# Designed miniproteins, single chains, continued (5): the designs that were tried, part 12

Each design is a single chain, and the fold is of that chain. pLDDT is the mean over its residues in the fold that is shown.

## One batch from the design tools (miniprotein)

Design m16380
Fold by ESMFold2-Fast:
Structure m16380 (fold): chain A 60 residues (1-60)
Amino acid sequence: SAGKEVGQLFHLAFEGKSADAAKLYEQQLLSQGVPESEAKAKGDAFKKGLEALGKTVKDL
């Protein structure tokens, strides 16, 4: 089954909008009560992961 949110994050990353995808992920973490500093760090790590994934897919 397709995860709509996951699909949208992947789509944004594939379009080079990984920063927008990371912000969405950070907002999700904040809504779950994760501290701002931790949410930002995880968002930055998520952005890096999405950028690496997008580059790998383009290199295939």
Scores: mean pLDDT 69

Design m16381
Fold by ESMFold2-Fast:
Structure m16381 (fold): chain A 75 residues (1-75)
Amino acid sequence: DKDTILLTRDDLATLAAIARDMGLPKAADTLERLRKERDTIALGDVKDELLKAGISESDANTIIGKGMLKLKLEK
């Protein structure tokens, strides 16, 4: 999609839970930090912050992909 996807604090909590379930505590901590600092964040910015935190592109894409699939069930 060409549209910017915005994630809420609850969306970031969902991604953090997925990161914890994957055994990626640093990714979960980064997502929880973003949740405290922002009301909303663009999906691309979430990926950039995970990469800056030292999470691999593969792991970042997996967290986002699993999270977006789960969030799609609510929309």
Scores: mean pLDDT 79

Design m16382
Fold by ESMFold2-Fast:
Structure m16382 (fold): chain A 73 residues (1-73)
Amino acid sequence: SKETIEKTSLFIRAAGVEFMYQLAQQGKLTDEEKEQMLKDARETLRDLKKLAEKYPSDELIKKVIEKLEEILK
């Protein structure tokens, strides 16, 4: 469904940010790459919050939002 496609696209973006965060924790990113990761995390979080307004009962969207908010602390 279109709902599945738009959710999957944002979940893939969030997974990419999470992967880059793991590389940062392993010391494999430069300071510039870490800053880019944080910018990507903020943009993905913004888009996920819009998606949460569209699908307010979706608990997975909420969990992915919480994970990105933790990365941004």
Scores: mean pLDDT 87

Design m16383
Fold by ESMFold2-Fast:
Structure m16383 (fold): chain A 91 residues (1-91)
Amino acid sequence: MLEIAKELAELASEVDEELAKHILGLAKELEKAIEEGDTERAKALLETLKKAAEAAAKLAEKQGKYELAEKIRELTRKLVEEAEKRIKEAE
């Protein structure tokens, strides 16, 4: 999960450095919430992370960087799938 989040943050940094830092910070908090068994906090952090990643993808599209937007969305999907599995295992 954190490795996928690092790759996602690197792609997001090509459109917005602050958004990239925010995404990585959310992913670290999400990891901690999952490890602590706080599934409600983990779900809330995952939703916030999804919104931040979608904002980065939309910003990439506005800049004409369609391939970058596609890669951001693909990594976000993989991150969400991994996080949802780990949240279910923590319940």
Scores: mean pLDDT 87

Design m16384
Fold by ESMFold2-Fast:
Order: structure tokens, then C-alpha cells, then sequence
Structure m16384 (fold): chain A 84 residues (1-84)
């Protein structure tokens, strides 16, 4: 349940970062973080999302994208493992 919500917000955050919309990106990254914090074992994804938020707030879009994409990868792997 929490995986799908966190994944959706992470995807929206990545899109916003790619479009240069930092305000929307930070909002979506915070929603992804909050949902990921409710998921057992998602500590790595939470840490990556926190780093992405910090970097986005500093205007470091390229670095924020790398962390957000890595967080999305981790969340997708966790969701797949939970379904298997």
C-alpha cells in the first residue's frame, strides 16, 4: 500500500525536477518521503529522498535528480519484493 503512493510521488518529483519546477519537486519529494517512512525496510529510500529534498532546495537540480531516481529504484525493488 505505502510503496505505490511513495513511487507515484517520487515519479511526479522527478518529472517536476526535469521541468525545472523546484517548488513542485520539493512538495512531491516530501510526500514521497512521508509515505516511505510508513513502509517497513524503506530506510534507504527515505535517506535518498531526504538528500534529494536538500539538494533541490539548494537549486542543485542535477544532483537532486540522481538521488530521486535512486530512491525510485529502491522503492520499486521493495514493491516487487513485497509482491513476490
Amino acid sequence: DGYEGAIRYAEQAIRALEEGDIESAVKYLRQARDLAETVPGAGEAVALLKSAIFLAEQGKIEEALRYAREALRVLRELADAARA
Scores: mean pLDDT 88

Design m16385
Fold by ESMFold2-Fast:
Structure m16385 (fold): chain A 68 residues (1-68)
Amino acid sequence: MRLTPEERAKVNEVIDEGIAAGLSEEETVERALKVFLEEHPEASEEEIESFRLGVRMEVQRRRKELAA
């Protein structure tokens, strides 16, 4: 995935906010994807799918940390 450190920070903030607000995994992934697409509106379908998978994994990781 082509994320700058600044973009990664924005995505992490969206993930943290989504989890704190009690949003579903899908809702959190969708919000993070909107941030990604604002920076990369011409992103390919493959790049979008790769990004979604990365965010989904991070949401799962964060939820496990909060459940511990």
Scores: mean pLDDT 77

Design m16386
Fold by ESMFold2-Fast:
Structure m16386 (fold): chain A 91 residues (1-91)
Amino acid sequence: SEGEEILKLLEELGREVAAELERRFPELAARLLEKLTDLELFMLLASYVDEPEELRKFIEAITGEELSEEELEALVELGRRGIEKLEEALA
């Protein structure tokens, strides 16, 4: 079904985002993935790419630690890249 196809794309994008985050910031990735699935992480990032201050608050609440500007910028970048790939797949 169309819904199953979209869910599979989101699951694939979630795995790619999680893997890239683990490569760049392994400690941050470990803390987030203790609380979130790959899919949930991607959905969170995609939902708040235009609201980085709100994204920071959610990530800090999940991890219990302050997020650096470099880490926040990477999370926003990964969310935007995921959205671009999703838009390309649906075009």
Scores: mean pLDDT 86

Design m16387
Fold by ESMFold2-Fast:
Structure m16387 (fold): chain A 64 residues (1-64)
Amino acid sequence: MAPAEAVAAAIQAAGGLDAESAARAGRDVTKLGLPAPFEAARRAVAEAGADEESARRSAQLVSM
């Protein structure tokens, strides 16, 4: 399965991260496997170096 790659693509579509940082954030979100995907994705993207607005947009896309 490539869920980390799908998440990384959504993060890049929201902006704020380069391809490498988005891939790292995608792996972190996938590893967490939490029932609150929005907050998990937002935190992972922010920790990867995106600003809060970019992290929020990425989390919204990942939440589907």
Scores: mean pLDDT 64

Design m16388
Fold by ESMFold2-Fast:
Structure m16388 (fold): chain A 96 residues (1-96)
Amino acid sequence: EELEQLQKREAEVMEKLNSLLSKLPKDLQTKIQDLLTKSVEEVVKYTREGNYEKVEEVIEKLKEELKRLGVPDEMIQLAVELLELVKEKVELLLKE
């Protein structure tokens, strides 16, 4: 099922993201984890509301903040993919 495929990909992305996070200083890890948590919560909220403009705004803001923190492009790409997967999973769960 589509949900199982999304959950599997989400787990893979999270594993890669956590591996990259573990190589960073602890203070930076905490800041990135806080940003990711807030971004996931906002994506869930706005996807449930059908407000896709706000979802895109949240994703773009996270991307900009991670770039400002000097995070590697690979990690930024994984963070964006995580938010897109969360959006797709919420959309699928809202179907009938």
Scores: mean pLDDT 85

Design m16389
Fold by ESMFold2-Fast:
Structure m16389 (fold): chain A 61 residues (1-61)
Amino acid sequence: LTEEQKVLAATLLAMRLARERGVVADPQELYRIAKEILKEKGLDMPPSEVARLALERELAK
């Protein structure tokens, strides 16, 4: 997977998690945060873990 594909996968998973939790999250903001996490933590982090962290950062700020 390319970096861009990993960011997109994490964003889609984060949106699914938000829906499951009954919270509203901005897809563009989740994409931005997921991209930042992958850049900071490295591409070896699984998309599911990036998704969880991205949603947590969006909701906890």
Scores: mean pLDDT 78

Design m16390
Fold by ESMFold2-Fast:
Structure m16390 (fold): chain A 93 residues (1-93)
Amino acid sequence: SLAEEARRHAVEAGRLMALPPGASQEEFDRLNEALRKAAEELGVPYVEDADGTVGIANASPVDVARVLAKTAEMLGRPEAAEHFRRLAELLEQ
């Protein structure tokens, strides 16, 4: 089903984007900066906590998937970006 295909893409993308155990502050900072830039580029609202953690707020599932695809591209994770792009395509249907 389309719902099962969408879930599979979300799970695989999440796995590919997971930070390793013991990820450095620099890795967290790069992730949050990429999320911020992706959201700004796509015109999607975001929130930022005092520690620099970025969250996507009040966005459609399609917009969230598009932001995450762009974030993955910026972080040099093309396989994760492709899964998020496929997820966005499925959610648009």
Scores: mean pLDDT 81

Design m16391
Fold by ESMFold2-Fast:
Structure m16391 (fold): chain A 100 residues (1-100)
Amino acid sequence: SAAFQAVLAEGRRLLGDFIAQSESMTKDQLVAQGKALAERVMKLSEQRNLSIDQQKQVAAILSTELRIELINVLKIPEDVADQVTQAFSDTFLKRIKQRE
């Protein structure tokens, strides 16, 4: 759907902004920003009236892309990238459950 594609496009833009701002962040700051990114994308998904299944797809896609960017662009160790990605995913899933 057009709404789904628009949310993914904006989510990817917000993810790019996060990566650009992340060069000097500590692990705890990266985790906090990952949670904030999830909340922003979730709010956008709700505003665009995405279904719960579409919200889960957005979470899965952006979570995977976030992990790849943290490792390949920022050169973050895999264990730290996994912690940030897990914080993002957990924040997304928690919000979806509150809506169900």
Scores: mean pLDDT 87

Design m16392
Fold by ESMFold2-Fast:
Structure m16392 (fold): chain A 96 residues (1-96)
Amino acid sequence: EKKKKAIEALYKALTALRKAFPVVRDNPEAQALLDEAIRALLKAMEALVKGDYEKSIQYLKEAIELLKRAREVNPAAQDYLDEAIKYLEEAIKILK
């Protein structure tokens, strides 16, 4: 159940990030940070399915920091990036 709830939160974060893509398209720095955050999120999901919750939390924290940097360089994406950060923080709380 814990793993399932965390995965559900991560899918909600991914949905928010997909909405951010059209908004960051014209900002190469924000797009690069978003791409790195998605890569970290995918690594977090891989660790999670393997049962490595501590490793998953580490990658989720990395993704959150990258998204915080992305919102500062592209304020137009802030609402979608903040929504994604909220779901990533929720996943961390579920995992521990």
Scores: mean pLDDT 86

Design m16393
Fold by ESMFold2-Fast:
Structure m16393 (fold): chain A 60 residues (1-60)
Amino acid sequence: SVVKEYVKELVRLMGETTDQILALKKAGGSDEDIQKVVDESKQQAAKIKKQYDKKLAELS
């Protein structure tokens, strides 16, 4: 299912983002560095959504 693949990719991205934030905090990263990781994660989530929308359109 395309929907199951989409959800799985989002869950994976959220996990990777959380791990990156925790690693940055452990390394003494700034709030600005953490915000950049959050912003990059949001951009990647938008890309995954666009890919999902494209797959649904191709099935029509």
Scores: mean pLDDT 83

Design m16394
Fold by ESMFold2-Fast:
Structure m16394 (fold): chain A 60 residues (1-60)
Amino acid sequence: MSQEEIAEEVVKRIPELSLEQAKAAVSMTLKGYSAEEIAKTLGISKSTARRAVRLVKELL
């Protein structure tokens, strides 16, 4: 799957994220950022960031 396809799947499963937030979460996860850092960067809850990171890693 491309990073774009992973971001689209993240939005489908975590609808509280925008596509732009999902794209950023994918990119940051691949660069090794923690869920805490992603949550702070995107202005989302830590639980939502943890769900996004887990899903990105499952789709790789």
Scores: mean pLDDT 84

Design m16395
Fold by ESMFold2-Fast:
Structure m16395 (fold): chain A 95 residues (1-95)
Amino acid sequence: SKMEARREIAEERVEALKNADEEVREQFLERLELDIRNLPPELAEISERIKKAFLEEDEEALKEAIIELEELLDEKLGDKELQERLGAIAKERAK
């Protein structure tokens, strides 16, 4: 059921993007560009695949890339200690 829920969410996101106006589509691309530049390499790679699929209007590739991103984000969110350390480092760097 969790995998089915992820597929349903990905399908809803793809449908929303297909029906989105230019402003929403541009905001989505801007967010992907920021993700590609700022996320760890594994997440950045998936974000690049999402961008490519979106620009190519490949709905199947877009759904699969979104599912992979959600799975990897869930795995990374489970590492609270690492995320807290990275957050502390980022805050110190911003000072």
Scores: mean pLDDT 73

Design m16396
Fold by ESMFold2-Fast:
Structure m16396 (fold): chain A 84 residues (1-84)
Amino acid sequence: SEKEKIIKEGVEAVALLLEMGVSEEELREMIENPEKLIEKLKELGFDEEAAKKMLKYMQEANKLIGFDELLKKAKELLEERRKS
């Protein structure tokens, strides 16, 4: 479903940012501030289109499941990848 796609893409985006060294505190602040999130994504080397896509999925996933659940799922994804 579209909701499952949004959640998956949002979780993967948050997991990627955590892996790239963005703190949980920074992510919590930036998810509610589109301009700061886009600026951070550009600093990390994402182009404008990729940054806007990541922003969209992160914000829509946040609306669907909330930031704490989004963060939890992202951490679970990273833990699963470490075990592989």
Scores: mean pLDDT 83

Design m16397
Fold by ESMFold2-Fast:
Structure m16397 (fold): chain A 128 residues (1-128)
Amino acid sequence: SMVPSDVLRYALLLAGAGKVESIEEILKALENGEDALAVAKELLKKNGIDPERPSPILLINLAKHLKKNGYPELGEKIQNLVIEGKYEEAMDLILEFLGLPAGTLRRDEVPKEKAIEFLKKLASLLKK
């Protein structure tokens, strides 16, 4: 089973907003065979996040969270990429840290098992 890569992109934006409960809701949708993309879009809307024009502060917040949780070098590198406007590269580093290859967000879809594993790791990171 395959999942649209935008589910992961939207989960990263929600993570930057500190919305661990929203990531858990997307994870539950995937595990139950529901339309996780529709769930993710509704959660972005409820949280006032425009996926077409997301605030770079969302990625800065993820970088700061990584620094606080024992990954200062990675967090600094992500923060510098965001400041330089290199958002896709910043997201790629977060994905690699959470077990997905760079470029995953530029693919149409990802294996459902890998999306579930990624979302579990992302939610766990935010709970630390």
Scores: mean pLDDT 88

Design m16398
Fold by ESMFold2-Fast:
Structure m16398 (fold): chain A 92 residues (1-92)
Amino acid sequence: EKEEVERKLEEARKLLEEADKLIAEGTANLTSGTENAQRYKELAAKSTPEEGLRLDTLATYYAVLASQGQKDIELGNEKREEAKRLLEEVKK
């Protein structure tokens, strides 16, 4: 059935596009977030109490960003696996 095949191919394409975006953005956020969280935490430890609080808050922000990045990568991988399943059904 040509029409069913075309529908599944379109769905798989959309899932792959969404997955690529999530994995790219998630990877950037995980890498940058992890590196900046560590950097600001180390700077906070060496700073005045007032500046240390500001830097610790930034470290927390980047730690949250890294955590969100990891979740986006996981969601992107799930979408890739769903696309794979659709493509296997088409290849029947």
Scores: mean pLDDT 88

Design m16399
Fold by ESMFold2-Fast:
Structure m16399 (fold): chain A 56 residues (1-56)
Amino acid sequence: MLKTGPLSAQERRMAAGLLRYARRNGEALDDALLTRIANSLGVTTAQVRAVAEELR
């Protein structure tokens, strides 16, 4: 998996799942949450933020 550029389909699905889970639990999609998700997936906060923008 690449650490730069766009996420793989699997990484995008995992990020989207975690973001939807956080939204369902009433968590703010702030930088701290995006960074926690990024660290769990081994990707950048910017890549997770791009997925979050697509989910609005």
Scores: mean pLDDT 76

Design m16400
Fold by ESMFold2-Fast:
Structure m16400 (fold): chain A 63 residues (1-63)
Amino acid sequence: PSLRVTTRVDYYDPEGRLVFSASWVTVTDLTTGRTEVLEGGEQELDVPYDATGVVTQRVEVLE
C-alpha cells in the first residue's frame, strides 16, 4: 500500500493577500517508508520573510 499526498502551500502577506502558491504530489510506500515526488518538486521560494504559510494536504490510500 502507498499514500498519495497532494500538498499545497499558500503564502499570505501581513495584509492577508496571497503572494505565493506552490503545490506538489508525493507518494510514500508504506512498506519501505520511501517517498517519491511525482510532480512539482523542490521549489526555491521567493517569499517575503514576514509572510504566513498555510499548508493544505489531501491524502489518498493506494492499494
Scores: mean pLDDT 72

Design m16401
Fold by ESMFold2-Fast:
Structure m16401 (fold): chain A 70 residues (1-70)
Amino acid sequence: MSRFEIAAKRSLEHYKSLSEERQKVLREVGETLREIGDGLDKGLTLIREGIRNGDQKLIEEGRELIRAGK
């Protein structure tokens, strides 16, 4: 095995040796960021359309969608 492969394995073993709570937190943060990203994309699309058309209602709907996103 290369020195890099050995170092990578040791790093993974070290992270695995960290509490299960730390691994869970990292996973939950990743899931939350993905959900926020999906909500942001939809909300930003509505806001952009509202700005282009001068439609305040679309801007408010897009802003509400972003705010409601997790």
Scores: mean pLDDT 68

Design m16402
Fold by ESMFold2-Fast:
Structure m16402 (fold): chain A 62 residues (1-62)
Amino acid sequence: SDEKAREALEKAKEIWNKEKPDFEKLTQYLVEALRNATSPELKAEIEAFIKKLDEELKKQRE
């Protein structure tokens, strides 16, 4: 359900905002969000967040 997807996405955002993000838990919540998302709008929001994370992690490696 979209409700579960939103909850999972919020938990992923909380983890990302921690000083030492748990990337295993972050990935688990993002997978849960994608699995539960039914609306195209929510799927796009989750995918946009994943893309932003990938870009930020890429910059941190430099």
Scores: mean pLDDT 79

Design m16403
Fold by ESMFold2-Fast:
Structure m16403 (fold): chain A 86 residues (1-86)
Amino acid sequence: MSKEQIEKLREELLREFEERVREWLAANPNASEEERREGFDELLKETIREAARRADEAGLSKEQKEELLERVFEEALELIGRAEAE
């Protein structure tokens, strides 16, 4: 798999995650800090599972899969931090 294909996959996963976070917040406008934390944790777990599945289906090496999962996890945490700051 090319670097461009891996980057596209990362971008797609993070876009989907950001959309899910926005939808969750819109559906739960009165959520407590604890409820938001639990909701975001579940969305993050779902996104990491999906990233692993797509990496395996795409035939990524162990190292490429680990790098993709780490990058998605880090960037998803940054997105959560930004959403909570608003």
Scores: mean pLDDT 82

Design m16404
Fold by ESMFold2-Fast:
Formats: sequence, C-alpha cells, structure tokens
Structure m16404 (fold): chain A 97 residues (1-97)
Amino acid sequence: MLEKLREEAREAYETAEEEERKELLIKIEAILSEEALKALKEEVEAGTAEATQETLEILKKRKKALEEAYKKTKDEVLKKGIKNVEEMIELIEEQLK
C-alpha cells in the first residue's frame, strides 16, 4: 500500500499544474506520515533505526513545508501530518542523544 501511494503521488506530481502539484504532494506526504511514524517507532524499539543528522534536517524541512501548507489551506490532514512529523523528529533527536 505505501509503495503504491508513493508511486501515485509521484505520477500526480509530474502531471499536475504547479500549484495542484504542490498541494497533492504535501497532502500525500501528510497521509503517508502516519505509516512512516509507525515504521520509525518499530525500528527504534528493535534498535535498527538509523538516526542521522541528515534525517533530522529532512524531517525539519518537511515539517516547515506542512506548516506553511496548513496556514494556507487549513486542511485537517496536514495538521495530523505535522503532529506525526513532530513525533518523528523527537524520536530521532532522542536516538542522537
């Protein structure tokens, strides 16, 4: 399911108009954030999570993008995505110590 949604998001991004493309990508990212958070929690518990400074910076950039989109659209899905990414950031920061 995750791979299919990711492929559909990529295809939608390539074919949509600029603004529609940005909206679709960010919304799909918010939807996928729940599964990404679950996967990260499992990896942390298993001791297999690759916590890197690069991953942390990527998550911070994605959170900022979601926050900007939420300010413009007020979409509840984006608000949930922000919370999921916040938890992912906290988990990575704890692993980095």
Scores: mean pLDDT 76

Design m16405
Fold by ESMFold2-Fast:
Parts: sequence; C-alpha cells; structure tokens
Structure m16405 (fold): chain A 73 residues (1-73)
Amino acid sequence: MSAAEGVLLIAEAAAELSPRAEEVREAVARMREAIAAGDLAAAEEAAARLEELLAEMPEEDRLKALERAQAAA
C-alpha cells in the first residue's frame, strides 16, 4: 500500500530526470495496472524493474526524485 505509493511517486519524479524516462514511465504504468488488478506478482516485477532503472540514474538526480516524492507524500 503505502510503500507502493512511495515507489510510484519516486518513479514519476525520476521519469523526468532519467535518460530512460520512457522505460521508467512504462514500469510505473505496469505497476499501477498490476495494483489495480490485485496482481501482486506483476506489481513486484514492475517494482523490481523500477528499482533497477532508478539505480542507474545519477546519484544527484535520484536524490532529487526522492525529495520530490517525500514532499508529495
């Protein structure tokens, strides 16, 4: 619940900062669809992909995305 919302907020903020913004946005969309469908396996898969994409971002951009997500929460 709350953890999934946090990840989605971070990912949405990161989508604008990442050179892989399209992949981040797609993973966010997949995670939202999985949560709406109650498909925990698909949601976990999408979350893992988001974590991989976020880890590949420059550290400064990741921190900015985290700050935005925390401010939005």
Scores: mean pLDDT 70

Design m16406
Fold by ESMFold2-Fast:
Structure m16406 (fold): chain A 80 residues (1-80)
Amino acid sequence: SYDDQINSLRSQLNSTSSISDPSQRTQSGLSVVQQGATLYTQAVNDNVDKSTLNQIRSTLQQGNDLLMRGIDEERRRRAS
C-alpha cells in the first residue's frame, strides 16, 4: 500500500538524518529522493487522494533537504 511505502521512506529519512558523514548522508538522501519521486509519479498516475500526495511531497522535501545539506558539506570539505 502507499501507506506502507510512505512509512518505509520515513524510516529511511530518520536513518539518513542520523548519519554524521556528509558523503554517506548525501548517498542515503539521494536514495530517499529517488524512491520518493518514483512513488509520487505512481501516486499521481493512480489519482490517489491529496492527503497521500501531500505525505509523499513532505517526505520528498525532507529527503531533498538532507541531500542538499550533504552536497554542500561535501563541497566545503573538498574545497579545503
Scores: mean pLDDT 83

Design m16407
Fold by ESMFold2-Fast:
Structure m16407 (fold): chain A 74 residues (1-74)
Amino acid sequence: SVEELLEKMYELALKHSTPEQREAIEQIYAAAKTSSLDDQVQLAESLLFIAKRYGFPEEVIKELEKLLDEIKSL
């Protein structure tokens, strides 16, 4: 489901974050949980942008991109 894919994206991002970066990602995740499905997809796009900005490993970025593409195809 979209919800399961979104959860997987946030879990992956949190796993590769520093404590300070994790705080920012947790805030986005909290917002996503109270948002419409369409807004959750926009927040997932923001998560991917932030992950790239933070310099996450390429393999992590690729996995986030794949999960987001799966969400957009549902």
Scores: mean pLDDT 83

Design m16408
Fold by ESMFold2-Fast:
Structure m16408 (fold): chain A 107 residues (1-107)
Amino acid sequence: SLEELIERARELAEEFLELAEKLAEGKISIEEFVKKALEILLELDDILAELSTLDPEAAKIVKEMIDKLKEFVEEAKTASPEEIKEKAEELREELEELFAKLEEIAE
């Protein structure tokens, strides 16, 4: 259902943010982060494909979310732990705004 896809997209984005925090804390390597982030992004792409046929507005928001996550992965490869923490906090704020828009669609 639309509601289930939106909830799964949110869960995956929260999992990504948790991985970013672990990376900033030195609890995982950049290589492990990139591997796990790619797995999350692949699942989000599947959700995006389904949303594109069910609700184009929800699909647009999830696409914006995916683009932000991809940008973070590229930036994380060259960033310091302090920069990763700052970028992760900024990403969380941006994702929370997108989550609010998705909740409005999920009736």
Scores: mean pLDDT 86

Design m16409
Fold by ESMFold2-Fast:
Structure m16409 (fold): chain A 70 residues (1-70)
Amino acid sequence: MILSEEELLKEVKKLEDELSEQTEGASQEERKKLYKEAIEKLKELAKKGGDSPLAKELLTLAEIGEEKLK
């Protein structure tokens, strides 16, 4: 099912909050793993957003993050 832009934004905020909590006090190595997992979740959310402008922005952001974590 394709998510609306509003639902997609809500899911992204939830992901950001979860990532913030998980990275608090985490080691540099653990943070890198958590960011990689968050990027994969962002890609899945972008797929669920279909052709919306927000979904395209999320996919681009995930690609940039993935490159920076190499």
Scores: mean pLDDT 78

Design m16410
Fold by ESMFold2-Fast:
Structure m16410 (fold): chain A 66 residues (1-66)
Amino acid sequence: PLSKAQVEQLLALAKRIQELIDDPSTSQEQLDELKKEVEALKKAIGDASVELFLDNALESVERVIE
Protein backbone atom coordinates (compact mmCIF):
# COMPACT_ATOMS: atom_id res chain seq x y z
CA PRO A 1 0.00 0.00 0.00
CA LEU A 2 1.14 3.51 -0.85
CA SER A 3 1.29 6.40 1.59
CA LYS A 4 -0.90 9.47 0.99
CA ALA A 5 2.22 11.47 0.08
CA GLN A 6 3.26 8.87 -2.52
CA VAL A 7 -0.24 8.86 -4.03
CA GLU A 8 -0.18 12.67 -4.25
CA GLN A 9 3.26 12.52 -5.89
CA LEU A 10 1.94 10.01 -8.45
CA LEU A 11 -1.10 12.20 -9.19
CA ALA A 12 1.12 15.28 -9.59
CA LEU A 13 3.35 13.32 -11.99
CA ALA A 14 0.31 12.10 -13.96
CA LYS A 15 -0.98 15.68 -14.24
CA ARG A 16 2.41 16.88 -15.54
CA ILE A 17 2.48 13.99 -18.03
CA GLN A 18 -0.94 15.07 -19.34
CA GLU A 19 0.26 18.67 -19.64
CA LEU A 20 3.28 17.53 -21.69
CA ILE A 21 0.99 15.46 -23.96
CA ASP A 22 -1.27 18.48 -24.52
CA ASP A 23 1.69 20.78 -25.36
CA PRO A 24 3.16 20.11 -28.85
CA SER A 25 6.18 22.29 -27.97
CA THR A 26 7.34 19.88 -25.22
CA SER A 27 11.14 19.67 -25.39
CA GLN A 28 13.41 16.62 -25.32
CA GLU A 29 14.92 17.99 -22.10
CA GLN A 30 11.50 17.90 -20.42
CA LEU A 31 11.06 14.28 -21.54
CA ASP A 32 14.49 13.31 -20.21
CA GLU A 33 13.71 14.97 -16.87
CA LEU A 34 10.37 13.13 -16.70
CA LYS A 35 12.09 9.78 -17.38
CA LYS A 36 14.56 10.41 -14.54
CA GLU A 37 11.72 11.25 -12.14
CA VAL A 38 9.77 8.14 -13.18
CA GLU A 39 12.79 5.88 -12.59
CA ALA A 40 13.59 7.52 -9.24
CA LEU A 41 10.00 7.11 -8.04
CA LYS A 42 9.88 3.46 -9.18
CA LYS A 43 13.00 2.67 -7.14
CA ALA A 44 11.85 4.67 -4.11
CA ILE A 45 8.47 2.91 -3.92
CA GLY A 46 9.46 -0.55 -5.21
CA ASP A 47 5.86 -1.63 -5.90
CA ALA A 48 4.84 -3.56 -9.03
CA SER A 49 1.50 -1.73 -9.36
CA VAL A 50 3.24 1.65 -9.17
CA GLU A 51 5.83 0.52 -11.74
CA LEU A 52 3.05 -0.56 -14.11
CA PHE A 53 1.22 2.75 -13.63
CA LEU A 54 4.36 4.81 -14.26
CA ASP A 55 5.41 2.76 -17.29
CA ASN A 56 1.94 3.18 -18.82
CA ALA A 57 1.96 6.94 -18.17
CA LEU A 58 5.45 7.38 -19.67
CA GLU A 59 4.45 5.36 -22.75
CA SER A 60 1.53 7.76 -23.30
CA VAL A 61 3.88 10.77 -23.38
CA GLU A 62 6.38 9.06 -25.70
CA ARG A 63 3.63 7.89 -28.06
CA VAL A 64 2.21 11.41 -28.54
CA ILE A 65 5.58 13.18 -28.88
CA GLU A 66 7.27 10.59 -31.13
Scores: mean pLDDT 72

Design m16411
Fold by ESMFold2-Fast:
Structure m16411 (fold): chain A 121 residues (1-121)
Amino acid sequence: MSAEEIVERARNFDELNPSAQREFSMEILFYLELLRLGKPYSEERYNAEKFAYEPVSGAAVDYLLSLPQEKRVTLGEIAALVKENKATTYSEAAELLGLSQSTVSKMVNDFFNVLKDYSAK
């Protein structure tokens, strides 16, 4: 999925079919975990770990559907920055998006806190 496609799918998430919603949810969780761990994106890592969130994909979809569109778009924009290797830290993502570091950290951690009992380590 391209960085632009991530943001587009975040914006129109409620209009996606269930398979596309699960695929999107797993992909952004992968990028958001890299940001949380301070790890850079690599295609090799993506290919090894892209299905790590498959068991929690339903819970992730439910969480994203519960959010306002603006918050889904912001999560998609954060994930897109990680995919493009433009951000590896909350501070870098926050600066690029015109947000506070605490806002980015809270948005990412709130998502993982919903899934914490199910998330891959």
Scores: mean pLDDT 82

Design m16412
Fold by ESMFold2-Fast:
Structure m16412 (fold): chain A 98 residues (1-98)
Amino acid sequence: MKEEVERRALEGFRRLEEALKEAGKEADPVLVAATALSGALYEVARERKMPAEKVAAEYLGIPLETVEKAANEESEEDEKLVYEKLLEKAKELVEKHE
C-alpha cells in the first residue's frame, strides 16, 4: 500500500507542478504534494474497494477512529493531527522529488 500511494502521489505532484508552471502560478511545494497525496489515497481506496479513511489511517500511521472523527468534523484535535501527518508525508515526497 505505502509504495502504491507514494508512486501515485509523486506522479500527481509532478503533474500539478507542471500545470502550475504552465499557468504562470507559484505554490508551496509541500501544499502541492499534500494535494497530490490526498488524491493518491482516494485512488488507492477506490481501486482496493476500501474506505478512504482506512487507507489514510494505514498510510499516515494514525488510528482509524482519529481519521473517522476528523472526516465527520467531530474533533478539531483529530482534524489537526490528520493535517499534520499529511504535511509530514508531503514533505517526504518533496524530498524524494528533489
Scores: mean pLDDT 80

Design m16413
Fold by ESMFold2-Fast:
Structure m16413 (fold): chain A 64 residues (1-64)
Amino acid sequence: MEAEQKAAVPEAVQKAIERYQKFNDSLLDFSGPIMSRNAAVQIEVLKKLKELFPDKVFGGSIVE
């Protein structure tokens, strides 16, 4: 359902990889990424990063 929209941002995900370093430490506490609109954007990045880099991004194995 949402996959189509996420698939439309494959390049944006790569750019988000650099940004993940900035919010990676802060997003560690974003277990419930429903805090603010700003978090919503980071959620999408995290979801993508988890699929692309489940080992590096968040904790790796937290994909499933």
Scores: mean pLDDT 50

Design m16414
Fold by ESMFold2-Fast:
Structure m16414 (fold): chain A 75 residues (1-75)
Amino acid sequence: GAEALEAARRAAEAAAERYGVRLVEVREIPGGVLVTFESANGRGRSTARIPDSLDERGMEAAAGMAAKEAAELGA
């Protein structure tokens, strides 16, 4: 729902800032939210599914892993 989407967006924005990548998409899906990150040079891209069952810490971990992967793929 809207609350889960907003929580996932905040986690994704924080992760993008931490790893120096762009947050290119936040999309609500059945049972969760898809977040997509892209490296500054456009060569690295990673998408994570954040289930509605995750708490804030779990959302931060999932978004952080995807943002880090996008940064590493763009290196």
Scores: mean pLDDT 85

